Designed miniproteins, single chains, continued (5). Designs and how they scored, part 71

Each design is a single chain, and the fold is of that chain. pLDDT is the mean over its residues in the fold that is shown.

## One batch from the design tools (miniprotein)

Design m18625
Fold by ESMFold2-Fast:
Structure m18625 (fold): chain A 64 residues (1-64)
Amino acid sequence: MVGELNRLVNKGIRAKLQGKYDEATKLFQEALDKAKELVDLAPDSYFSGIAQFSQSELEEIKKE
């Protein structure tokens, strides 16, 4: 469900802003995994966008 991906991403953003990097990492990883699965089933720019955004956030958290 599209709304589920948006909820995971939003929770991840909130956790990151609060300095809860472990929680943010888990949320962005879940969003990335789901988005990649959905892209494999039905290639779509929306799902690809969420996957790319989630991966970028994970890389930024790891850099910190």
Scores: mean pLDDT 76

Design m18626
Fold by ESMFold2-Fast:
Structure m18626 (fold): chain A 109 residues (1-109)
Amino acid sequence: MEEELELDLPAAGSTLSPEEVAEAIRRTMDKLAEYAEKLGLPEIAEQVRRLGDLAAEMARKDSPEARELATQIVGEALRAVHEAMTDPQAALERLRSLIERAEKALKEL
């Protein structure tokens, strides 16, 4: 069976720099957004890209808390895109909530 999504997100505790982690997050979220666009969900794709930019910025803060939160956001975005296949409105609400949480966290980091 062919794998549809390959996540380039580095494992926790890797020797990657903050910039390398941020780039991996952006690439992962861009792939997820492209997948959403292929499903005919351009609004989901737009929110995923926005969330990817915020998560990448968190990873650049070079703190264990920021890195853990960025990884958590990526996982929640993946779940939201999966949910969008059955309930795109609920997925859109989830992504908006994640963006608000990410923006608030960035102000506190």
Scores: mean pLDDT 78

Design m18627
Fold by ESMFold2-Fast:
Structure m18627 (fold): chain A 90 residues (1-90)
Amino acid sequence: VEPLTEEERALVEKIVRLILKFGDEGKLSRKTLDIALEYARKAGLSDEGITIVEIAGAVALVARRNKGIPLDDSEEAVEEFKKALEEIIK
């Protein structure tokens, strides 16, 4: 297992932090996670980086369910997440 480059690690960390934040706010749905994975692939993340993002998303979705936090999967929540991702990836 090769370690991620410092640049890729920093990007993965920012994406994971965003996923966890939106998860805690009840705004992380499968739609927003799929968008995060698509943006990560387009940004050139490795398969390992993509896997870390997917695991973080799965953990956040499970944590939301266990905490009883209501899910907001509205188009507004999806757009908010997209804008935050675009700011991170630039």
Scores: mean pLDDT 81

Design m18628
Fold by ESMFold2-Fast:
Structure m18628 (fold): chain A 92 residues (1-92)
Amino acid sequence: SMEKEKKIQELTRLGLIAAAKLLEQISGAKLPDLVTGAQGVELPPLTEEQQQQLNQQIQEIQDILDEGVKAIEEGDWEKYEEYKEKLKELAK
């Protein structure tokens, strides 16, 4: 349904914002600098520890997103709201 599609889009948007905020926090770079990573802008390399933290937390965001999409598909609106709130907290 159109309503389910809208909710999936909302979760996806929140997940992308959460991932962007996480990258800002771990790299120390500002979002505009990360988004405008055009030809010729060299981002500082992440340390192995920073890369591990990023990978772990990106996987957590992905897992929440996958569970939220499953809840939408199953019509479990209580779980949808739970996962949506988790993504909102990560996107702050």
Scores: mean pLDDT 75

Design m18629
Fold by ESMFold2-Fast:
Structure m18629 (fold): chain A 71 residues (1-71)
Amino acid sequence: FQEELDAGVDLIAMATALVSGDYETAIKLAEKLIEKYKDNPDIVRQAYNFLAEAYEKLGDKEKAEEYRKKA
């Protein structure tokens, strides 16, 4: 299933960016993931969790809380 394979690669890339401290890249990747897999609630929810973490690390607590509520 191509969507699942592509999503796995995108999720790994996003997690890697977060772990390496590249929060801007992590945000961009998570936004792309939400747009690409908008009809897949499990992937979208995981992307919101990563957005919340990235915004928290950047000091944007308001955005972090918004995305935590969506996850």
Scores: mean pLDDT 77

Design m18630
Fold by ESMFold2-Fast:
Parts: sequence; C-alpha cells; structure tokens
Structure m18630 (fold): chain A 77 residues (1-77)
Amino acid sequence: MIATPKEIREILLKAGVSKETVDKILSLLPGLVTKEQAEKIAELLVNGASVDEIAEVLKTIPGVDEERARKIAEEIL
C-alpha cells in the first residue's frame, strides 16, 4: 500500500530519524513509496547502513534506476 507523506514522516520519526533528516528524505523520495519501503529505509538509517544498502531499497520504487537510487542514498546520508 502506498504511504502518504504524513505516514512516511510518522514512520521515520517513530524509528528515531531526526526531523531535519525526515524533511530531507521527503523532499528527495519519488511519489510512489510503500509503508514497508519507508520502514526499511528508517531501519537502515537508524542502524547506520551503507549507501549501497539504502540504494537497494530505493531501486524497488517505481521510476528509480540504480544511479538515481545511489544519488538519493548519498544525499540522505
């Protein structure tokens, strides 16, 4: 199920991601993100995951190719 921007914000904040980082993520993410994808991104960020690990999740979002996923992951981290 596609998550709203409000749901993505709530998932990230609940996981312990800072408000500044959440606002940055919401500005960078393409429109069709599921709750499961948002939860995976939150978990990876809180656990100090690599650019490559975050990029793998981002690649599952429609319209995000490998290079774009990597650039978004680098910008988020």
Scores: mean pLDDT 79

Design m18631
Fold by ESMFold2-Fast:
Structure m18631 (fold): chain A 75 residues (1-75)
Amino acid sequence: NELIEKAKEAIEKGDIETAAKYLSEAANSLKDENVKEKVEKLIKEAIAYHNAGNDERAKEKLEEAVKLLEEAIKK
């Protein structure tokens, strides 16, 4: 999935907002509403941590979103 790969690159660069954008677009491509809601929640938590100056926690939340999306795509 191109969007997930772009999100991973953004996470590696510390670009929280760009990673969040690509992960949200990837989640919107899924038919599983439950996975979409969980990913959107993780993205909101990541942005909240980023705004608080805690980019390490923001990255952790984005990495959790990546894992959920990769698992959903395999099914």
Scores: mean pLDDT 82

Design m18632
Fold by ESMFold2-Fast:
Structure m18632 (fold): chain A 61 residues (1-61)
Amino acid sequence: AVSREAAEEAVAKGEEAAAKGDLRTAAQHYFEASFIYQQLGEAEEAARAFRRGMALLDQLE
């Protein structure tokens, strides 16, 4: 569902996965959050989530 709560849940899952060292899973959750924020018109939050996901993928090469 496209909702702010769903985006916040995706960010939380991304943070949890990143804390556990699961960088691929974390990046996927951040990209999901970015997509949801974009659908909600929250461009700043979408960009931030996307950048965090990309930063994690950069650590994987």
Scores: mean pLDDT 83

Design m18633
Fold by ESMFold2-Fast:
Structure m18633 (fold): chain A 67 residues (1-67)
Amino acid sequence: MKEEADKLGRASQLIVELMKQGKSDEEIIEALQKELGFSREEARKLVETIKKVIDNGKATVAELRAA
């Protein structure tokens, strides 16, 4: 359980780092599979979740700029 949580923490850090480097979703998915042993489906869901969190933050900033 705790090792799984640590693995998810590493995955989220890797996703954010690769996104900052301008990597595509597919490249991030492949990196998660190679570095952390996620399946393609698991990696895809993690990328989608992290992107949604980032997008929600940016949407909030966009709404504040529009006001």
Scores: mean pLDDT 71

Design m18634
Fold by ESMFold2-Fast:
Structure m18634 (fold): chain A 70 residues (1-70)
Amino acid sequence: SMKEEALKVVEGALKAVEEGNVAAAIRGLQEAKELAPELSDLLDKAIAALREGDLETAKRYLREVLEKLK
């Protein structure tokens, strides 16, 4: 399902953040917005935090997204 695909993409984005690959994380989260548009607000907050270099805030929003996708 699109929800299961969004879960995988967001898990991959969180891993990319932990590995320091912010550009890959942002691309993944933009894809996740297409797969789970109901989570666009939280995903946009995570993307904004990543663009500002606030990785801890970004990871917090991504964990919230993951809980909503489970």
Scores: mean pLDDT 87

Design m18635
Fold by ESMFold2-Fast:
Structure m18635 (fold): chain A 77 residues (1-77)
Amino acid sequence: MIDEGEVEAALHVIRAVVAEKTAERYLKQGKFDEAAKSYREAADHYERAAQHETDPVNAALYRKKAEELRKKAEEVA
């Protein structure tokens, strides 16, 4: 049976990874404001993934990743 929470967590992780890769591309182009925005988007998706994740270890890892990406967004402006 498909667990809706696990599916939603997985979809948010995919969106987070895409946003993080988009941020990395903007950094290479010197587009720091766009990079910061994409890092914040990635952080939001990891936080949403953590809320839907049933494994407490995986949920903690996603929250830690969200915090790291928020800090990175602040560092690049």
Scores: mean pLDDT 84

Design m18636
Fold by ESMFold2-Fast:
Structure m18636 (fold): chain A 95 residues (1-95)
Amino acid sequence: GLEPASPEVREEILRVLEEGEQKAKTLKDPKAREFALEAIEDVRRAVEAGASPETVILHLATHRVVAKNLGYEEAAKLLEEMLDRVAEIARRHGL
C-alpha cells in the first residue's frame, strides 16, 4: 500500500540502500557510479521522508530505466538488485 513503512521495514530498506551505496562506489564506469550514488541518495531521502515500500520500489524502477536508457549498465543492474531486495522485504512483511 501507500502507507508509510513500519520502523522495522524502514530499517531493512535502509540497510539495502547502505549496501547498494558501498557497491555503487566499486562500479568501474565513473558515469554509472555517479548515477547510482545520486539515485540511491534520492531513494534514501524518500525513505527518510516516510515513503512506503511501494513508493521506494517505484523510485528504484524509475532510476533503473533511466540508467538502462543512458547505457549505464552497471548502475541499472545494481538498481535492479536493490529493487528485488526491497520487493522481498515488502513481501515478507505482507505489504
Scores: mean pLDDT 88

Design m18638
Fold by ESMFold2-Fast:
Structure m18638 (fold): chain A 58 residues (1-58)
Amino acid sequence: SRREEAERYFELGLEAYEKGDYEKAVEYFWKALNLDPEYRREEILELASKAGKKVKEK
């Protein structure tokens, strides 16, 4: 289902974030929201924002 795919991408996003792969984390978080916009919406948006800020920090 779309929910199960969203859950998978959310987990992949968290793994990427923990490894410091912030560009992949942003991509996976947006894939999760595109699959199920209501799944952990606020949490995923916050994480995507934080990861996006880290992409700009060198």
Scores: mean pLDDT 83

Design m18639
Fold by ESMFold2-Fast:
Structure m18639 (fold): chain A 55 residues (1-55)
Amino acid sequence: INHTDEQVKEIALIKYEQGDIDAVKAIIRKLVKEGRIETAKEIAEELGLDLEEIL
């Protein structure tokens, strides 16, 4: 993902609003793989998703 943390959060929110939960989970997994753990955690917490179950 070639975006700032704020841009990624906005993209994840848009995908969530569209009902594309699989895309949101894919974004979170990719952030974790890239070492952007804090951003992944913030997205999961804001959207009410369990980070442990996504990974």
Scores: mean pLDDT 79

Design m18640
Fold by ESMFold2-Fast:
Structure m18640 (fold): chain A 76 residues (1-76)
Amino acid sequence: PPVRVVFTPEDPSKAAEAAEAAEKAARETPGVLSVEREGDKVVVLTRDWAAGVAAARAAIEAAAGIAPVTAELSDA
């Protein structure tokens, strides 16, 4: 079943840069169906939980050099 992943930057001063890095990394992850930017949040739809975990890992790693980002996974 599809999984929704929401990325939220933790530092408001770097939120846009962190969100952009997370969005780019998520778009490059296999199994990602869509990526949308909602203000400073990045909302990702993936085909399954394995793809959701992979997208979360890639986005957190990409943003790590900018600002902390949290990832929340749920059924879509």
Scores: mean pLDDT 83

Design m18641
Fold by ESMFold2-Fast:
Formats: sequence, structure tokens, C-alpha cells
Structure m18641 (fold): chain A 87 residues (1-87)
Amino acid sequence: SELERKYASLYSASNINKVGAEIDKKLSEELYKKGEELKKKGTEEDKEEGKKLEEKGKKYLENSEENERAAKENLEKAEKLRKEYEE
């Protein structure tokens, strides 16, 4: 049915967003860790590189949070549709 196809699409989108969020969160954590390690080396060049990695980490964290919100919204929409076609 049309509703079953819409459910499958939203559920799939939710899972894609969830996986994306998990990947971006791990990348953020690795970038922050590398940034801190560079800052500890104490040269001005290492500090600037560490700052750039921290900025990249922040962007991945922001993307992760956005993907988590999208995953939740798509899952909620999917569950509403599931109830409609399972009646």
C-alpha cells in the first residue's frame, strides 16, 4: 500500500540519519582528541592546527545533533503512519 511505502521510506531515512549522527559524533571526538594532543605540544603552529581540528570537530558535532533530531522526527512520522495502516 501507499502508507506502507511511506512508512518504509521514513523508517529508512531515520536509520540513515541515525547512522550519520553516530559517524559524525565519533569523528568529532577524534578531532577534539587530536586537537588537544597538538595543543599540548606547545608550538604556535601546533596550537593553530589544533584549533582548526577543534573547529572541524565542532562542525561534526553540530551535524551529529541535527541528524539525531532528523532521525527522531522521521521515526515519529513513520510510527504514526504504521498505526494508520495496521488498524
Scores: mean pLDDT 86

Design m18642
Fold by ESMFold2-Fast:
Structure m18642 (fold): chain A 95 residues (1-95)
Amino acid sequence: LSESEKAARQVGAELLAVGYGEDVRLREAAISTSGLSEAELRAAEHFTAAYRALRAGDFAAAEEHLARALALADAATAAAFREAFELLREGRLEK
């Protein structure tokens, strides 16, 4: 596996580990990261950074990373990332 593929699998594993099991849409987004192209992998990395910033309470950094993720992703992946981010903001995935 290339380093990009290893990183994609790691991002997918991290997304699954943060408790997406109760939200089908976020779980599907996490699964999708395991097979993404290099650009989509970078989008997933920015999305993971946005999630970490959101959990830290840094909404400005979270929005910046989300914007970068959306710019790199295709329309379907971008829609999934935006929906996932809004669900995280609602606190539905935080225990």
Scores: mean pLDDT 61

Design m18643
Fold by ESMFold2-Fast:
Structure m18643 (fold): chain A 59 residues (1-59)
Amino acid sequence: GRLARDLLVRNGGLSEEEAEEVVRLAEAGKTEEAIRLLQERMGLSREAAERVVRFIQSL
């Protein structure tokens, strides 16, 4: 939820709307779509994007 969104905006440089979409996809179990969006918007490697998604899912 809100904490993960705030971290993506502040540390990842995503817009609030982009961060909300990543969180929504991760919480809905659409892990691969969330990974892809993080790679496209933040330029993360697959491994880094997977860590971010796992972190969101742990909240």
Scores: mean pLDDT 80

Design m18644
Fold by ESMFold2-Fast:
Structure m18644 (fold): chain A 92 residues (1-92)
Amino acid sequence: SAMLRQELTQLAQQLQQQGLQVNITVEGNEVTIEIISDNVSRLTAIALIAIGLQLDGMDIEVEIEGNKLTVVVRGASEDQALQNAIQFLRSL
């Protein structure tokens, strides 16, 4: 939905104001969030939050490569994937 995409964009902007580079791609029922930062301890903390959500049953995958964290969030629909992505970003 347009409302969920707007909320996702707002959350990404809030993270960018904290010094994180954030790129978000929405493709059907999949949301890819790339977070780039030289603060590797911050990226590790974010990855642990994603892992915690995965253990709670969210369809979320996380990978760290150097200074880039990639999080892939899925749902049964685009709106569910967007809601899951919003929940993840709000947990940061």
Scores: mean pLDDT 90

Design m18645
Fold by ESMFold2-Fast:
Structure m18645 (fold): chain A 64 residues (1-64)
Amino acid sequence: SVMDQLLESLRQLIKEYVGTLSEEELEELVKKTLEIIRKRKQLSDEEYEQLEKEVKKILEEELS
């Protein structure tokens, strides 16, 4: 699905910048990327909330 592809892309982005950016900088990069995705893909509020929830889990996993 499009959502699965977006999540894979975001996981790869997070993995690439873990250890290069600070935790705060990485969280800000992810936030800005999510805002761009929301606007360009015209995600519904439900789709955006699902994406945010899944990305938060990825960040917690990769920063642990």
Scores: mean pLDDT 81

Design m18646
Fold by ESMFold2-Fast:
Structure m18646 (fold): chain A 90 residues (1-90)
Amino acid sequence: GPISYVVSSLEDLKEILEANPNAALIMYVEKRAFDEVKQLLEEMGYKELVPAKDTVIPASKIGADKDVESKRAAFVRGEPTEVLEVYYVP
């Protein structure tokens, strides 16, 4: 199944993609980073981005911490952050 990550920056995205070159991903992108992430994904030929409605997620970092199968819950106790859900298929 797809691996879930939280993304707060373009650098996070690049690290996630490098660590998971053949994996399908579900990425929860913080709103601040969405424009940069969307631009890079469109440049790579991906156009399907699904805005997540009313999702609460912590301040973002790479969700896996070197665990490729790590999943981050979309809803986490903490600061409410508007996020956008992105489906990535290699």
Scores: mean pLDDT 57

Design m18647
Fold by ESMFold2-Fast:
Structure m18647 (fold): chain A 55 residues (1-55)
Amino acid sequence: SELEKLEEQLKEAVRNEDWGTFDKTTRQLAALLREQGLSSEEIAERILKLVNEAL
């Protein structure tokens, strides 16, 4: 799915220290999650979890 693709791209950007791609992918992922009905707080928690999984 597009969601799974963006989550993996986010984690890859973190591992590569590619902050430009991280910023772009984070915005795309946040927009998609918002479209699916998640709150800003839930989106922030999801992104933080993905960053922690990449480390």
Scores: mean pLDDT 87

Design m18648
Fold by ESMFold2-Fast:
Structure m18648 (fold): chain A 93 residues (1-93)
Amino acid sequence: GKEALEYIEKAKEELSKVSDELAELASFAIMHLNIAKKLLEKGDYKGAIESLEKAIETARRLKEEARELGDEESVRHAEKAIEYARKAKEIAE
């Protein structure tokens, strides 16, 4: 239980560190992570997994946009966020 929530918080922290140009896309990913957190706290593991998958998908889009911008730091933050969200999903399964 607790480990999945800790990985969600780590994913959110990484997404908060992306450049201003990517802030809207980061906010969408953080929104899905917040939904996953609330669903995990309610014991809705299936709903949490679906929200984590949406967060991972949005973070992948953010990573692609960061690469097109040449923003290597935001690419790194997106990759870490994807890794943490995947770990949260594996624990919720």
Scores: mean pLDDT 89

Design m18649
Fold by ESMFold2-Fast:
Structure m18649 (fold): chain A 93 residues (1-93)
Amino acid sequence: MEEALRLAQEALELGKEALELGLKAVKIATGEDLPKAIAAALRGIGAVFSGEKALRLVEEGGDPEVALRLAQEGLRDGKAALELAKEVIKRSE
């Protein structure tokens, strides 16, 4: 239960960071990197939504296994989005 809550909060935080960095990447990306920057921002949004759903399930006393799965999915998506956004920014330097 506590693990699902912690991971849901972590997924939300990471998703927000990925979205912010993805949007920054979109502002500076050119050519081939622009689609990647947009993909990073969209994946960041997905991570936030998964984290929010996991958090809501924990708060409502829903299935802790479903909450944990959603939190883990959000965390994975957030990490992938953040990595992609960082790659675009690095190439634009």
Scores: mean pLDDT 82

Design m18650
Fold by ESMFold2-Fast:
Structure m18650 (fold): chain A 73 residues (1-73)
Amino acid sequence: SSMAELERRIAEAMELIRKGHEAAKAGDLETAIEHLERGAELLADLPRSHPERTYGLIARKEAEELREEIKKK
């Protein structure tokens, strides 16, 4: 069902965001960006009624900030 697909997508996105945060803590910024962007992408397709869409916006912003840190070096 569509609802089961959305639940799976949210769970997958949250796991990717968690992995992205762990990679960032380890100093692996490229891996962190990859996981955060993938997690954000999965949440971007959520209906406007879904409150979890905000988590995707936050993950995308975090990835942008990490990309800027790499560019400064």
Scores: mean pLDDT 84

Design m18651
Fold by ESMFold2-Fast:
Structure m18651 (fold): chain A 70 residues (1-70)
Amino acid sequence: GKEEYRKKLLELIGRILRAIGDIFQAELELKKAKEEGDEEAIKEAEERIKEAKERLEEAKKELEELEKKE
């Protein structure tokens, strides 16, 4: 019903916001690592950005599917 739709919508919005936050945090870490010349930290931050972007795209896709079916 409508309440089940709302719960899933809020869950997906929460996942999207968390992924966006993770991207911002990792981008700040990347900037710091580049300023410090820490190649290992640069690589780690780039991997975190990639993973967080993948989670964001997955959650966005699930949100679009929810809107089409509910």
Scores: mean pLDDT 84

Design m18652
Fold by ESMFold2-Fast:
Structure m18652 (fold): chain A 56 residues (1-56)
Amino acid sequence: MEDELLERFRKALELPDVDQRRQELLRVTSEMADLAKSREELFELNERVHRISLER
């Protein structure tokens, strides 16, 4: 599921519509927070999200 959420985050960044992109990014980040069972897991997810952002 984490890989699916990260892939959805990446695809959300590529959405051409600003409003849809914003909504999908919020949805994905909310689901990531729900999936993280500890602060450590949330930190790891945030690092992967940051790495995806830097790839651009």
Scores: mean pLDDT 70

Design m18653
Fold by ESMFold2-Fast:
Structure m18653 (fold): chain A 78 residues (1-78)
Amino acid sequence: MLSEGELNAEVKLSLGLMYYALGKLFESRGDKEAAIESYKKSIELFEEVVKDPEASEELKELAREKIEEAEKKIKELE
């Protein structure tokens, strides 16, 4: 069974992925401002996963990859 720390890390990763997907959706619709805000929120959530000592290395690696992708998207849109 997942510990509270493991569950919290997975929830944060899932929310981050949802905001990342929302960012891509806004980007595809031409809403640069909403896309940037969504990507920034995804980065905040992924950073929490990376800093969580209870998060597995696999979750941290995925979060780091998504942070880099989201940061690249923000730079491309700005």
Scores: mean pLDDT 82

Design m18654
Fold by ESMFold2-Fast:
Structure m18654 (fold): chain A 76 residues (1-76)
Amino acid sequence: TDEGIALLRAGKYEEAIKKFEEALKKDPNDPVAMAGLTIAYEQAGYGRKAQEVEEKLRAEFPDYREILQAVAKRMS
């Protein structure tokens, strides 16, 4: 996830998507990887895919807004 977040900071959205997808293959319920993937899809222009991942994040984690905020802060 740290590598994915670093790629987001660098504006390498397609590479960030791949890193977060790899993280989710290892742990399908990793909330940080789901949040990172949501942001990566949004930044890459894949709005529908971003919405689908965010919906899963919302369903599994009541604190999803705080998780998204934490990832967004690490991108800055």
Scores: mean pLDDT 83

Design m18655
Fold by ESMFold2-Fast:
Structure m18655 (fold): chain A 65 residues (1-65)
Amino acid sequence: AARRALEEAVRVSKDPITRAMAAGALHALERGRLEDARRGVRAGLAVSKDPAARRALAEALEALE
């Protein structure tokens, strides 16, 4: 769930900063660093204005709780 939501966030993000934060969160999740993954998702949500990216990041955050 969380991994797929983060992969979607990376795919749909037009903003390089949001994309980098989503990719960083995905990398942290793959390494088992759940706190870093949650922080990356929250950072992406704070900076992203793209509704599609925000939806995918919100789904990832829900799955990481």
Scores: mean pLDDT 82

Design m18656
Fold by ESMFold2-Fast:
Structure m18656 (fold): chain A 79 residues (1-79)
Amino acid sequence: SAAEEAKLKEIFKKYDTDGDGTLDLREFLALVIDMNEKGYNFTEEEIKELFKKFDKDGDGTLDFAEFKDLLKDLGLLDK
């Protein structure tokens, strides 16, 4: 939905500390740490494997589309 898309863009921008329109692994791990504080239990190994899987460009960063695909795989987006 448009509301879901807007929320995801706000989250993406919050963790995009470089302001380059992508998330590197460090920025993404910061997001995961915040999620674990909310009761999720993601391991660093699991997150690194998912990051590598969804980094389709192989540049070490996730664009917004790759970020959404990763969140769907984690079960964090609506079905």
Scores: mean pLDDT 75

Design m18657
Fold by ESMFold2-Fast:
Structure m18657 (fold): chain A 55 residues (1-55)
Amino acid sequence: MTEPTQALIDHLERLAPESEDRDAVRRVAEELRRQAEVISESLRENERRFAELRA
């Protein structure tokens, strides 16, 4: 797995081929991407703050 998050999303989509399940999987994937983006932003903010303290 090159990207764990993307691999997980692909795996979930393959497990739910039905149309109703696909819609649910897409919503979960969207939430996972949203959460990953929030975490990424938080980590970047912490890095910037840490750089200020290291100045």
Scores: mean pLDDT 69

Design m18658
Fold by ESMFold2-Fast:
Structure m18658 (fold): chain A 77 residues (1-77)
Amino acid sequence: AAEIAKELKKAREHLEAARRYLEQGDVETSRKHLEEARKHLERAKELLDNSYSVMKPFLEEQIKRLEEELERLEAEL
């Protein structure tokens, strides 16, 4: 739980940075932040395959929402 929460927090921070850099026209730095966000989301999914069955639907929903934001920002590159 705590490790998944940390990975999701890092993914959100990188998505926020990517959005800010895109807004400023820095596509290269934004792309690097999107790549980092993707890695953290993949790590969160890997950790979620472990025994948090009661929290799993909630965490899956959080991951899905962040993946949708990532894909939306990647489409703007």
Scores: mean pLDDT 81

Design m18660
Fold by ESMFold2-Fast:
Structure m18660 (fold): chain A 74 residues (1-74)
Amino acid sequence: SDLRAQAVQETHRLVSKLTNSLSQPEDVRQKVLDEYVEQGLISQETADKVDTTEGLQAASREIAEVQQERLRQA
């Protein structure tokens, strides 16, 4: 299996889910944000700014970094 391709796909899936949640009702959006912070995918600071361009860019970077770290530890 191509672990790098899987990491890229997972990053896209997680970023897409986060972006899609921003257009959902607040309870759905908050649940996704809470799960991402709890799982260490994004920081609380980034979650607080996710409605901004800078916050979404930070979230994408942090998610990619986590996937890369998981590959390194696997």
Scores: mean pLDDT 82

Design m18661
Fold by ESMFold2-Fast:
Structure m18661 (fold): chain A 63 residues (1-63)
Amino acid sequence: MEADVWLALGEIAYAIGDFELAVKQYEKALEIDPENKTAWRNLADAYRGLGEFEKAEEYEKKA
């Protein structure tokens, strides 16, 4: 429930192009629920937005 709020906030940040904020919000979701596959995927996508392709690949493997 709490993890879902942070996930939603991260998705909003990603949609407006604020990838740094999206990363922070998705990391908050993962602090609450580390097994959240959606949060790992979204974190990978946010890192791609930042041009951090190696980090994106690492996080995608966790999803």
Scores: mean pLDDT 82

Design m18662
Fold by ESMFold2-Fast:
Structure m18662 (fold): chain A 56 residues (1-56)
Amino acid sequence: LSEEEKKEAEKIIKGAEELVKKGLISREQMDEAKKLAEEGRLEEAERLIVRGVVES
């Protein structure tokens, strides 16, 4: 990951952690989003989080 991609991944991961704390997504969804973000699949990670929030 580039420096910019790493910063974006960190923001996604922090956002997912906050959403779990608020009960808007599951821990499993957070773990999957973290894996996608760490792989540089930032758009897929964001889509997973958005879907989780809409569905729960």
Scores: mean pLDDT 77

